# Designed miniproteins, single chains, continued (2), part 43

Each design is a single chain, and the fold is of that chain. pLDDT is the mean over its residues in the fold that is shown.

## One batch from the design tools (miniprotein)

Design m5570
Fold by ESMFold2-Fast:
Structure m5570 (fold): chain A 60 residues (1-60)
Amino acid sequence: EGLFLAAEGRKAMEEGNYEEAVRLLSEAVRILSARHSPDDWAVQEARELLEEARRKLEES
């Protein structure tokens, strides 16, 4: 479900729902990191999106 949560988090980012994006991407990173290498592209992408979502949320 990590990839699904990452996709939902990206959608929340696109909709400007940064609080929801942080929640979804935090869970995605947790699941993906448990199942994949930290160097895996999916883990890295989810972490980068989470950092962007947190930044946007702070600016809101």
Scores: mean pLDDT 78

Design m5571
Fold by ESMFold2-Fast:
Structure m5571 (fold): chain A 73 residues (1-73)
Amino acid sequence: EAAALAAAGDRGQAVMNALLSDPEGTEKLLGIDLRGKSVEEIRALLRQKLGATPENTAAIDFADRLAERIAAS
């Protein structure tokens, strides 16, 4: 769990930095096309890519926040 949380945190930080500098970089980092997707679809994809599980509420919260930021961009 600690290793998965650390990996998710590092990936999330890199995704946020890429989003601020290059939205295309964020899509490449996650290996998905986020353009034209709803916030719900982006949430589902980010949760899957970050390996978020129901018992890992921190990873779920982080994925949801990223999805909202990407959808708003």
Scores: mean pLDDT 61

Design m5572
Fold by ESMFold2-Fast:
Structure m5572 (fold): chain A 80 residues (1-80)
Amino acid sequence: MKVTPEQKELAREIARKLLRAQLEYFAEITGLSVDELLDLTPEVKERVRKALSKRFSEKGVEDFLRDIENIAREIAEEAA
């Protein structure tokens, strides 16, 4: 069974909203602003590492940073 094109488009819209919500969630748990996470400088990355290292292992922190970077990139592409 395949979803209709209209339902697929709705799913894409929901996915876009979820990406934005994920970045806001990451901002809350790291104590940083969404704007800081979108402009992911080396200093911002270090702040993310310090905030997350209290809750996650070194591997988990690196994986989390990669997720934030990917989400920020996707949001920037959607905003363009």
Scores: mean pLDDT 74

Design m5573
Fold by ESMFold2-Fast:
Formats: sequence, structure tokens, C-alpha cells
Structure m5573 (fold): chain A 70 residues (1-70)
Amino acid sequence: MTAADEERHRRGQAAVREYNEAVELAKRNTPENIEEAIRRFRALGLRDEEIAAIFELEGLPAAAEEARRR
């Protein structure tokens, strides 16, 4: 594996970890945690509609509504 392949693998693992942490944060179901989770998903390059779809899939309709409001 080249240094570039190793870096891609590390970035992929970091992105998955950040994604999972943002989902868990949203599951705390407080306005502050939902807003922080939305910020983290946007930092990962996700659009608001994509963030809303993730929240709906995770059973968080209030968080999905907040993502669409923005």
C-alpha cells in the first residue's frame, strides 16, 4: 500500500468515526446536541436534505425537521 492509499484509508476511517459520533450526539435528542450534529455533518460535506434523511433513518424526526429548517 502506498502512502496515498494509507492516507485515503485513514481519512475514510476518520470520516466514518465522525459520522457515527454525530449520529450518537443527535440521539441525545437535545436542541444543542442536534445543532452540533448538523454542524458536524455539514463539515463532512453533507447537504441539509441528506442530513435530514439520515436523521429520519435513525428515528429522529425532530432532528430531521431542524436540518430542513436551515
Scores: mean pLDDT 76

Design m5574
Fold by ESMFold2-Fast:
Structure m5574 (fold): chain A 80 residues (1-80)
Amino acid sequence: MEELRKKAEELEKKAYEHLQNGDFVEAIKYFAEAAKLYLEAGDEKKANRLIMVLGILTAEAYLQGREEDAEAGIKALKEV
């Protein structure tokens, strides 16, 4: 499971890189994939942290009227 956790960490890093570049939808997808891999690795603490990040980003997009970004976040949360 060390390998699975390492892959999750790599996806998490890519998620933050996409977020920094303004690629919100891509960032959301990588956060969701990383959270799923952390759950498979048994790392519930890291998975729950990323689920919270997804929730915060989704709420912010919704409050700002960024409808497409909010929809992407809602979909990602349903998949985790």
Scores: mean pLDDT 86

Design m5575
Fold by ESMFold2-Fast:
Parts: sequence; C-alpha cells; structure tokens
Structure m5575 (fold): chain A 70 residues (1-70)
Amino acid sequence: SENEKNAEVLEELSELHKLLAEKQNNPSLAEVAELYREAAKAYRAGDVEKAEEYVKKALELLKEDLKQQA
C-alpha cells in the first residue's frame, strides 16, 4: 500500500538522519530522525493525518537547522 511505502521511506530517512546527527554532533538532526520514525509508525497504523503532522514538524526543524548553517 502507499502507507507502507511511505513508512519504508520515512524509516530510511530516520536512519540516515540519525547517522548524520551522530557524525555532525547535531541534536536537531537526531530530533528529525525521531519525528520521521514516529511518522512511519503512524503511516503503518493507517493514521495519515498524524503521520503528515510528524513529517511537517521534521521538515520545519530541518529547514531551521539549514538556515542557521547558511
């Protein structure tokens, strides 16, 4: 299903952001990783609205982190 595919992508993004957080000592990226993981869980549970809310929070946090690095 689309929800399962979305969950798989978000689980991969969570792992990548966790690795980046560890490599860069960046706690904001660690929080992004957790938000993607929670979004993946919500998609697997069929709660699309909750999943989208977690994704939105992750993207907003990532944009703020990138602006501070620029």
Scores: mean pLDDT 86

Design m5576
Fold by ESMFold2-Fast:
Structure m5576 (fold): chain A 60 residues (1-60)
Amino acid sequence: SAALAAQAARLYGHLSDEEAARVARLLEEGRIDEAAALLSRHTGLSPEQARAAAEALAAL
């Protein structure tokens, strides 16, 4: 979980530690769509880009 949160924070450097931890938790729970929505909201990625990013992070 900490490694996944660090990956999210590193790739999208403007995510807060709190938001990165929330993304990591959602991915650990298999909640890919919710993780993608959170990424899109906080990073400026399109919904499609955020989904791809969430799927890539979930594969780590």
Scores: mean pLDDT 73

Design m5577
Fold by ESMFold2-Fast:
Structure m5577 (fold): chain A 57 residues (1-57)
Amino acid sequence: SLEEIIKEIEKRKYPLTPDEILALRVKYSTDKSILEAALKSGNYLVKKAAEEQLKKL
């Protein structure tokens, strides 16, 4: 599943770029406050992840 892929990426020895890490964490988050803050982010990946996660809640 996509969530399983995200977990594997997070287990990597070297992290992804900060924007990619934030986008993955936001997509995995269930905290509405964090998601709403991410929606106002200047980072496209972070905003997109927040939009998708909010649709699931």
Scores: mean pLDDT 71

Design m5578
Fold by ESMFold2-Fast:
Structure m5578 (fold): chain A 73 residues (1-73)
Amino acid sequence: EEEELRKLGREKARQAMERSLEENAERVPELRKALEELEKELSKLPFVNEEAKKELEEIIEELKKMLDEVEKK
């Protein structure tokens, strides 16, 4: 279930998000700041599985890349 949704859904969601972010590009810096705060909070968590932490970091990195591409334009 999640495996198929992850591959197809993320590509489709990424395109939809990029279009929405392009229309609201002025708010991209605020979203970027929120993602950086989430990364700092993850580092402060003393009781988290390494696998769960890596997955969250990967999701955050994907979101940051998406914001970077929209902001560059």
Scores: mean pLDDT 68

Design m5579
Fold by ESMFold2-Fast:
Structure m5579 (fold): chain A 80 residues (1-80)
Amino acid sequence: EEVERNLRGAEEAYESVKKYAQKLIELGDKETANEFLKKAEEAYQRALENKDDPEAVRQATDELSEIEAEALKKVKELEN
């Protein structure tokens, strides 16, 4: 299914952001974790609202991937 295929990347990136956010909470940075979660939720909602527009879904997925990369960098920064 076209819609299912287009949303898979966005969903996977969003799930990764949630996992990194949980790790940030464990490391004591709940505020940054909540900021990443909010941004990711907004991007994922845009993907869901525009699920029939592959370009819009790609743009939202790219944003989610960027948030995922930033969250991972923050996790690595806090780990000694």
Scores: mean pLDDT 82

Design m5580
Fold by ESMFold2-Fast:
Structure m5580 (fold): chain A 93 residues (1-93)
Amino acid sequence: SKAEEIIKRLEEASQLDDPEEGLRKVREAVDEALNTDLSPEEIERIRKAVGEAFDRLLEKGADPSRVAAEYVAATLELVAKQLIREGFVPDIR
């Protein structure tokens, strides 16, 4: 499944010795997820894998400010995709 491939790529990105390369690979995997036809459950699994990948890259010495910015962006993008797939668009204004 495409979801399993994306999760595997996130795991591999988190294991790279160069945290800068790891951050780039996580972004590529998130972009692929955003362009993939995924169920809400698959999106939730990918979101968990993204969080784990960023945690691991922080442990490897990734710049915390860059990780924070990338994690916020990825979370907002994936949450928006999941909510749209669930048919739920809250008006919070």
Scores: mean pLDDT 84

Design m5581
Fold by ESMFold2-Fast:
Structure m5581 (fold): chain A 62 residues (1-62)
Amino acid sequence: SLEDYRKRLKAALEQMAADGGGLTPEEVAEAKRILDETEPGKPSKVDSSSGKRTLAAYPPEP
């Protein structure tokens, strides 16, 4: 699957950086960003954490 392939690519980038492949942390971050942008499916918990805490965070007027 695309998600599995993306995961493998990220792992390979980390291995190259750790193994001294000459990759800087900036290059690794850039490659990861490109992979995330290419994949039109973001596994985010936005639905669970969106807005509700803000409404309950402030008490009503006294």
Scores: mean pLDDT 61

Design m5582
Fold by ESMFold2-Fast:
Structure m5582 (fold): chain A 67 residues (1-67)
Amino acid sequence: SSRAVAELIAEQLRFIGAVLEGDKEKAIEEYKRMIETLERMRDAGLISPEEADEWIEKFKKELEKLK
């Protein structure tokens, strides 16, 4: 749905903002929200499971670098 796509874009923008502000805690929270949104989009059939799982794994690896 257009709502899920809009939520993902908003989460990405908030993540970038948090990184630019040096707010590590907020950046981690927004990154976790992006992963959750991708999982919901996969479960709703809005993106292929294969593509979703590839991006989720990539995002989880990036999240570990933020910790």
Scores: mean pLDDT 79

Design m5583
Fold by ESMFold2-Fast:
Structure m5583 (fold): chain A 68 residues (1-68)
Amino acid sequence: PESPREKLLKLIGEILDLLGDIIDLEKKLEEALAAGDEEKAAEIKAKIEELKAEREKLLKELKSIPDL
């Protein structure tokens, strides 16, 4: 089975990747709002919320590791 360290590193990597995606989408959201593109802004907001939910799931899994 996967060691606690390997599981931790894998989860951290996935959480960091999601954070990067969220930051990129928030920047695109700001650009869409500045351009007055409400349709694109709404689409980006939906994607951000989806990624935030996925990040929360990974954070919960991270907290399940015995040394945390």
Scores: mean pLDDT 81

Design m5584
Fold by ESMFold2-Fast:
Structure m5584 (fold): chain A 59 residues (1-59)
Amino acid sequence: SDESVDKILDILSKNPYDNLSIEEIQKKEGIKYFLDGGTLRSMTREEIRRMLELRKKLS
């Protein structure tokens, strides 16, 4: 659980996809999300979007 969250935050912090939709980000990063475990695969678009927004707010 914690490892998956850390990986998501690391991907988000290093990703230059500030102007892309969540669907486009998922498509481009799809293989990474699949490899990073089942948590991301079970998340809704709104949950992933909230994480992206939270990460930007913390930056």
Scores: mean pLDDT 51

Design m5585
Fold by ESMFold2-Fast:
Structure m5585 (fold): chain A 105 residues (1-105)
Amino acid sequence: SLLDELRERLAQKSLEEILDAMINVAKTLIDRYPEAKELAQKIIDIAKELRDNPNMTKEEKISKLQEIINLAEEIRERFKDDPEVQFLVDTLILLAEVALEKVKE
């Protein structure tokens, strides 16, 4: 599938590149949907913390990436009828899932 091909391509990127992509998607979400700002800003803050602290333990990195997924799922539930928000949130979850796989390696 296209999603499987995208996952394979993302798996070749560094964790830093994936975190930067997450920050950019979350910023796009805030810019277009200010009502999502509180949750999306928390995603940005966690992704920046992960990027800026490469010496963070594997367990802490996993916990923080799971927190990003939970925040993205909360945005998904609040904006379930908006297809653009659903697409941006699905992209955030995909990026976080790929980051989790890289950290668990």
Scores: mean pLDDT 88

Design m5586
Fold by ESMFold2-Fast:
Structure m5586 (fold): chain A 67 residues (1-67)
Amino acid sequence: MDAAASAAAMAAVAAANPAIPERTKQGGIDAGRAGDSAAVLAIAGELLEAGLMTPEQARAARDAALS
């Protein structure tokens, strides 16, 4: 997993959607930095289910987490 790419992908999602709670934004970025693909995927899934992320944004975050 590329931690820098994963953190950047989560940061881009956070910047694109101000409706995402600040705690969740930071959690996603921190998980990306740590290289925790499971945490990144869990957060992306929660945001997608809540309607705070598009399926395409979720796919991009997943691809970065699994790279």
Scores: mean pLDDT 72

Design m5587
Fold by ESMFold2-Fast:
Structure m5587 (fold): chain A 67 residues (1-67)
Amino acid sequence: GLDEEVRELAETGDAETFRTLARHAEARGVPEAAEKFYEAAKAMEEGDVEKAEELLREGVRTFREAA
């Protein structure tokens, strides 16, 4: 499910992976999701994996609802 996918991305992904997701969301016309993915990348760079997971979950949910 979504929570498992988000956890896997947060645990195995890095800041660059999240920035790539943000650029993809921008290309699809969902700037709200892109913003959350950029914030998740910053949280990951700061070592806050739990915050990154929360932001990633919000971004994925927003993207799925809008795209």
Scores: mean pLDDT 78

Design m5588
Fold by ESMFold2-Fast:
Structure m5588 (fold): chain A 89 residues (1-89)
Amino acid sequence: SSFDEAIESLLSGDEEAYKEAAEILSKDPSAFIELLSLRLQDEDEDIRQASIALLKKINEANPELAEQILEEVEKQNPEVAEEVKKALE
């Protein structure tokens, strides 16, 4: 899907791909918030680390969106939310 491609582009570190992906994801913030919150709770450490790196970039560009993502993680898993918040510092 376009969202899956956008997430992959954001995780790649390509600045041009990041700008395009961020615009696409901003058009449906609820789906993006849900998807990224699930990835931040993934059992695979590499997926979690990549998702945290993406959240750091989001926090720099759109801190309100990053806060909404953290709130979703906190509702589902408060301990993971605390770890993610520490990683954003």
Scores: mean pLDDT 73

Design m5589
Fold by ESMFold2-Fast:
Structure m5589 (fold): chain A 75 residues (1-75)
Amino acid sequence: MTELEKLRQELDTAISELFELYQKYRDKLSPVEQALVDILILEAFRLRGGSYSDVKRGLELAKKAIEIIKKEMEK
């Protein structure tokens, strides 16, 4: 596998985890946090088809969205 293919698989895994968490905990997020997670999801998907740096940024954004949801679970 190329480094780019490996990174895309990692992004796909992160997006899958993100959707599972968002489906389960969406109701516990504030409207502002829901809007932020929605934007981060859309941006991660947009960047998935790009260069190595784009996919890497998409992965960072997906991980940020996961962190937002997990912080609300800790409250």
Scores: mean pLDDT 82

Design m5590
Fold by ESMFold2-Fast:
Structure m5590 (fold): chain A 58 residues (1-58)
Amino acid sequence: MKEPEAISEMSEEEDLKIGKEEAEEIEEMVKQGKPLEEIEEFLKKKEKEIREKIEKEK
């Protein structure tokens, strides 16, 4: 693969407090030399999921 969308997807794992978990994932991407745009997309996807989770959870 040249530039797969692997980072664009997360496993079934869903966290409400992803502050640290998300940071770890981002750091891993940085270590792999992922481009900023990929990291941003990943970040956006996570935030969207977190927001949906929080709003769904009472």
Scores: mean pLDDT 63

Design m5591
Fold by ESMFold2-Fast:
Structure m5591 (fold): chain A 92 residues (1-92)
Amino acid sequence: STEEKLREAERLVAEAEASPDDREALRLAEEALRLAIEAAPEAPERSLELLRRVLRVAGRLSLSPDLEVSIEAGVLAVRAAVEITVLKKMLK
């Protein structure tokens, strides 16, 4: 259900925000992005807030000393920014 996807995405992004492990934070944020996108058609405003949180985590992780994490976080940030832009236009 959409509500279950939103609750799981909220849990995952909160864990990503709190994680001191950059690779684990990236994995959690990527899964939260996927669930937020899947929930967006039925819950665009809640999904938009989740995508903004994912974008903040991705921005933090793009500064990681692990080059692979930094590059993957850059890709995640672009994906989140695109989805935020699309949802913002649909909500206006």
Scores: mean pLDDT 90

Design m5592
Fold by ESMFold2-Fast:
Structure m5592 (fold): chain A 81 residues (1-81)
Amino acid sequence: LERYRRRREEALARGDRRLAAGYLVALALELARAGDLEAAVAAAQEAIAIDPSYPAAANVQAAIALLQAGDAEGAVRALVA
């Protein structure tokens, strides 16, 4: 988890918002797998906020809705699709 947070900060420092959003999606996936649904939602929302044009944005939005409904397994499936 800390590895993805560090990589996200490094990407943002270089102005690479697409890469930073990608690391936040990876962080959200790991948080969802760990059962930390609130933190997973926060990471996924930040990814969309940083790069709304992220290629998998629709899947990330679906994952956010599933996490908010308490469906961690559904959210993991959406994030890996």
Scores: mean pLDDT 78

Design m5593
Fold by ESMFold2-Fast:
Structure m5593 (fold): chain A 74 residues (1-74)
Amino acid sequence: IEEVAEKAKEYVRKNMDPELAEKAIEGIDKVAPQVKDARELPAAVYRYLLEQGVSEDDAARVANIVGKVILDLE
């Protein structure tokens, strides 16, 4: 989980605009300790971002990045 979170934060930092990247990194850091399985991370991050007022499209983009990182580490 920690490795997935770190890789996802790195990807977001490099590939998304700074405001969205900051919110995504905060969300990943906040929800990663609360999930028991790395595969729960994309949905948890998506929900957190929606609760923070991020658009559905942007929240889905971040969740998809987390999901791709999980697949790349398998």
Scores: mean pLDDT 77

Design m5594
Fold by ESMFold2-Fast:
Structure m5594 (fold): chain A 76 residues (1-76)
Amino acid sequence: SQLEADILLALAVMYLHLGKKAMEKGDYETALEYFRKALELARQALAIDPDNPLARQVLAETERYIKEAEEKLKEK
């Protein structure tokens, strides 16, 4: 449903922003947890509306940040 997709996408954006704030603080473990939640929610929104450009953008951005956070954790 449209409402369900909208709520899932809004939550994905919220978790993406929380992850970015954690990245800024150097808390890469917490950032990764938030980004993984954003990823799951964005995927669910995209499953409801596969052609939603905002959902696709949030998914791509979240995947990029997950990779960045993982690399930061490896650098130690």
Scores: mean pLDDT 87

Design m5595
Fold by ESMFold2-Fast:
Structure m5595 (fold): chain A 75 residues (1-75)
Amino acid sequence: DAIAALRAGLAAAQAAGDAAASTGVWHALKEYERGRAETALRNIEAGLAAARADGASPEALAGVERALQAVRKAV
């Protein structure tokens, strides 16, 4: 589900040491848990864009992209 995908994406970003991805996914998870799916979507999209700009690892990007897809299905 979206929460599981967000938690997995957060863990992947943290393991990769990517601060931008970790921050974006963490905010997305908290907003989604509060029922603000559209706000969560914006936060994860911003985090993914920042991580891509900073050259984040393929593993971190894949985890965040899966979380983004799960949240998109929920909105």
Scores: mean pLDDT 79

Design m5596
Fold by ESMFold2-Fast:
Structure m5596 (fold): chain A 102 residues (1-102)
Amino acid sequence: VTITQSPASVKAKEGETVTLTDTASEPVSSFAWYKQLPGSSERILLGKDGKVAPGTPSRFSVSGSGTTATLTIKNLKKEDEATYYVEDVDTGVLSNGTTLTI
C-alpha cells in the first residue's frame, strides 16, 4: 500500500482550523495519526481507528475508513507546529507527512 498525504506543507495562523487528508492506494484496516515535533525523531500518537489518544487536546479529531483518513485541528496554537504522519498500522507504511507552520 502507498499512503499520500495532502498538502505536503501548510502555513496557518493561530485560531484557524486545518484539515489534513490521507489517501491510501488500497483499503486500510487501521489508521494511526502521529505528530513529530521540530528537531525530534520521536512520533507522538494523536489517534487511532477514529479515536483520539489520551493526552491529545479535544480540538483534535481523527477519522478514517477504507482508503481515506482525516485529521482536523481546530483553534490552532503555536504548539501545533509539527510534521503530521498517518500510518497503516498492519503494514507499518507511513505517509509522506505534512509540515504545519503557524
Scores: mean pLDDT 77

Design m5597
Fold by ESMFold2-Fast:
Structure m5597 (fold): chain A 73 residues (1-73)
Amino acid sequence: MAAERARALELFRRALEALRAGDVETARKLLQEASKSPDPAAAFGAREALAALDAGDVETAIRVLENTIRYLE
């Protein structure tokens, strides 16, 4: 469980950095991997962020990632 949460946190932090740099494609790839997490909070946060990106709402995606990272810490 701890290793799975740590992996999800790493993916979320990298996705957040990618979005802040304007690299939506890299963020999508990282979030798709995070959405497969066996941690329900991580998987949910990844799916919510992906839905925001699919809607073109990068600001909401960033907020979802920041909130999910804070929750998982």
Scores: mean pLDDT 83

Design m5598
Fold by ESMFold2-Fast:
Structure m5598 (fold): chain A 90 residues (1-90)
Amino acid sequence: IDELVKKAAEGDEEAIEKLVEALSATVQSSDDSDEELAEKIVIQTKLALGKSTEISEEEFEAALAFVRAARAGDREKALAELRKLLSLLS
């Protein structure tokens, strides 16, 4: 998954699509709150990119919107919110 995160952050559309599928499956199978999953996604993504795990408000909001869209089954919105998160981390 670290390799997918790196490629997705570089703008690889195939990697972004695969990352949406992997993260959406994890989110949909989890009993954690939306807020807990959003925090975990930001931390895991930043670690994969070799960045500090300090979370900005914009990063958290994008991840939270992704989690909510993924749980609702809104793949298009989940993809858009993940792209937004990745752009904040580039």
Scores: mean pLDDT 81

Design m5599
Fold by ESMFold2-Fast:
Structure m5599 (fold): chain A 94 residues (1-94)
Amino acid sequence: SMDDKIRDGLKGVGYSDDEVTKILDMMKSVVKATQNGASDSTIRQKSMNLFNSTKTDKQMGMVKAYMSAEFQQGKISQKDHDIIMDVYDKRMSK
């Protein structure tokens, strides 16, 4: 399944099985918030919590790639994807 491929990718960037379940639930929570028409501030806050939970640049990159894939599949609007990417960019900036 697509979820199995995502779980394997997350394990590949250093997440344990328990950590994969938690991070995947957080990623799905962000996507669900966008689909449910959550406010820009709610999407930003959930995205900040998600990226702040990552420990390495590889983990941040995997989460970013997941959000971009959901956007490319039409599951996230351009506006909501821009909010998520802005959070990622600010997290990557020193």
Scores: mean pLDDT 87

Design m5600
Fold by ESMFold2-Fast:
Structure m5600 (fold): chain A 100 residues (1-100)
Amino acid sequence: EDEKRVEELLKKAKEAIEKGDKSTVANLFTAAMLNAVGAELDGDYRTAGLYYFAAGQIALLEGDKETAAKYFEISARYFEKAGDTELAKQARENAEKAKA
């Protein structure tokens, strides 16, 4: 369910980046962050990890590798709290690639 929402958010972010709509990209990044914090406050660590991962992907698409790496590392920590070892591994691998 939340995976579909994250997918839709990322689709909109890619479209906004292609159009050079920086305001929409910033709003979608903020929406990902707010949804991540909301999920964290509800104890839904898996959903928090998914939204932080989305924030990292948006930053990476904008060329902000430092911000992307940061949010992929945050995402990995929340996936670990959720017991999602495979998603945590994927998030860490994305953080390392962003730093390269």
Scores: mean pLDDT 87

Design m5601
Fold by ESMFold2-Fast:
Structure m5601 (fold): chain A 63 residues (1-63)
Amino acid sequence: HMSEQKKKIDEILKQLEELAKKGGKPEDIYKLMGQLQEEGEDDTEARQRGIELAREAFEKNKK
């Protein structure tokens, strides 16, 4: 069984992926990054992926 932490991390990453595709408000991106930092404290790979997705979301939103 996956832990509750893993489920939360996956949900946050999914939301960041959606923002990376369409762009999103900076406030929404920062909120999700904050949640990922809290939930993914022991998951460095998930946090790195989240940062990458957030970067893509900011670039989409800027353009």
Scores: mean pLDDT 76

Design m5602
Fold by ESMFold2-Fast:
Structure m5602 (fold): chain A 114 residues (1-114)
Amino acid sequence: SLAEQVDRADALLEAATARLRAALEAKDVEGAIKTVEELVEGLKETLPSSAEEVWRSYADALLQLMVEAKKKLPEEEARKFIEHAKEALVKLLESKGLPDLAKEVEERTKKLLA
């Protein structure tokens, strides 16, 4: 059911958020990038394309993690992480037939990097 898929996606986000925060504290950019890419792949397999409002919630959560990375990482490392996370999320949203949400992520990320 959609509820079971959302519960599984929430568990993936919670686990990835904990690992990402540990990587950010350690200044481990490669670990942070790997964690977000694994999260995006897990979400791709877990959530149906028709759940636009659910996808918007996960996009907002990932954008918030990008904001946290900008505050915790050195400028160059933060840029690398955010660009990788944006690319992965945009490709995911486009693959789910959500191009308007993908464009919103691109625009919000561009403002974050300015």
Scores: mean pLDDT 84

Design m5603
Fold by ESMFold2-Fast:
Structure m5603 (fold): chain A 58 residues (1-58)
Amino acid sequence: MDDETNKQGMITIGIRLTRRSPEAGRRAAESAGEYRPEVMEAVDRERRELERRRRLLR
């Protein structure tokens, strides 16, 4: 119950930070501790989306 809420919060923060800076998102994922795998997957997915969008803008 509490773990689900913490996990979702960390994922959301990781995604938001990745939108500002991919490095900040990765840092957040590494700091997620117990939830690192889930946050890292979310951050990686967001990074891939950002890279695709950058490609389209060039």
Scores: mean pLDDT 74

Design m5604
Fold by ESMFold2-Fast:
Structure m5604 (fold): chain A 58 residues (1-58)
Amino acid sequence: SSKIEELKKEIIEIAKKNGGVITEEDLRELAKKYNWSFEAVKTLATLIGYENGIKVEF
């Protein structure tokens, strides 16, 4: 869906701005913004990170 694609893009953009790292705080803000559970956003970020060389810091 378009919202999932927007969330994926925002995860990648945040990580790029932070030297390839996305933090728990970033993920919690995204969960709030997109009305998703933190656990769901964390899972998505982990999968994207594995594919794109992005580090997820929890």
Scores: mean pLDDT 80

Design m5605
Fold by ESMFold2-Fast:
Structure m5605 (fold): chain A 60 residues (1-60)
Amino acid sequence: ALEEGKALFAAGDYAAARKAYAQALLKDPNNKEAWENLAATLEAAGDDASAAAVRRALAE
């Protein structure tokens, strides 16, 4: 899931990358790398508010 999300992000498919990272987090919500990659994907897609929410969740 993480590797697939990274490949989709590199291809510029931010919508698919976001979904792949979200699925990885449903299976392992403590995966810090998946949370960081999800936030970066949201920022790249222009969704700064969702990226900030993800980072706030990480701080908890």
Scores: mean pLDDT 78

Design m5606
Fold by ESMFold2-Fast:
Structure m5606 (fold): chain A 66 residues (1-66)
Amino acid sequence: MSREELDTEVTIALAEMIFALAKRSKDKEEQLKLLETAYNLLSQAPDTPEVERLKKEIEEEIEKLK
């Protein structure tokens, strides 16, 4: 695995963990902050199908909080 590939996999794993924490939170402000953090983290990664899928799921959760 190249450094780029390893960094992307780590970024996806971290973003998935933050996303899971956001979905379990009962505080809307905390949920929004965690979702924005996960989205921003994924925005630094290459646009792979997995990154695009996770970004879309996060966007949908952000919209539900509005």
Scores: mean pLDDT 78

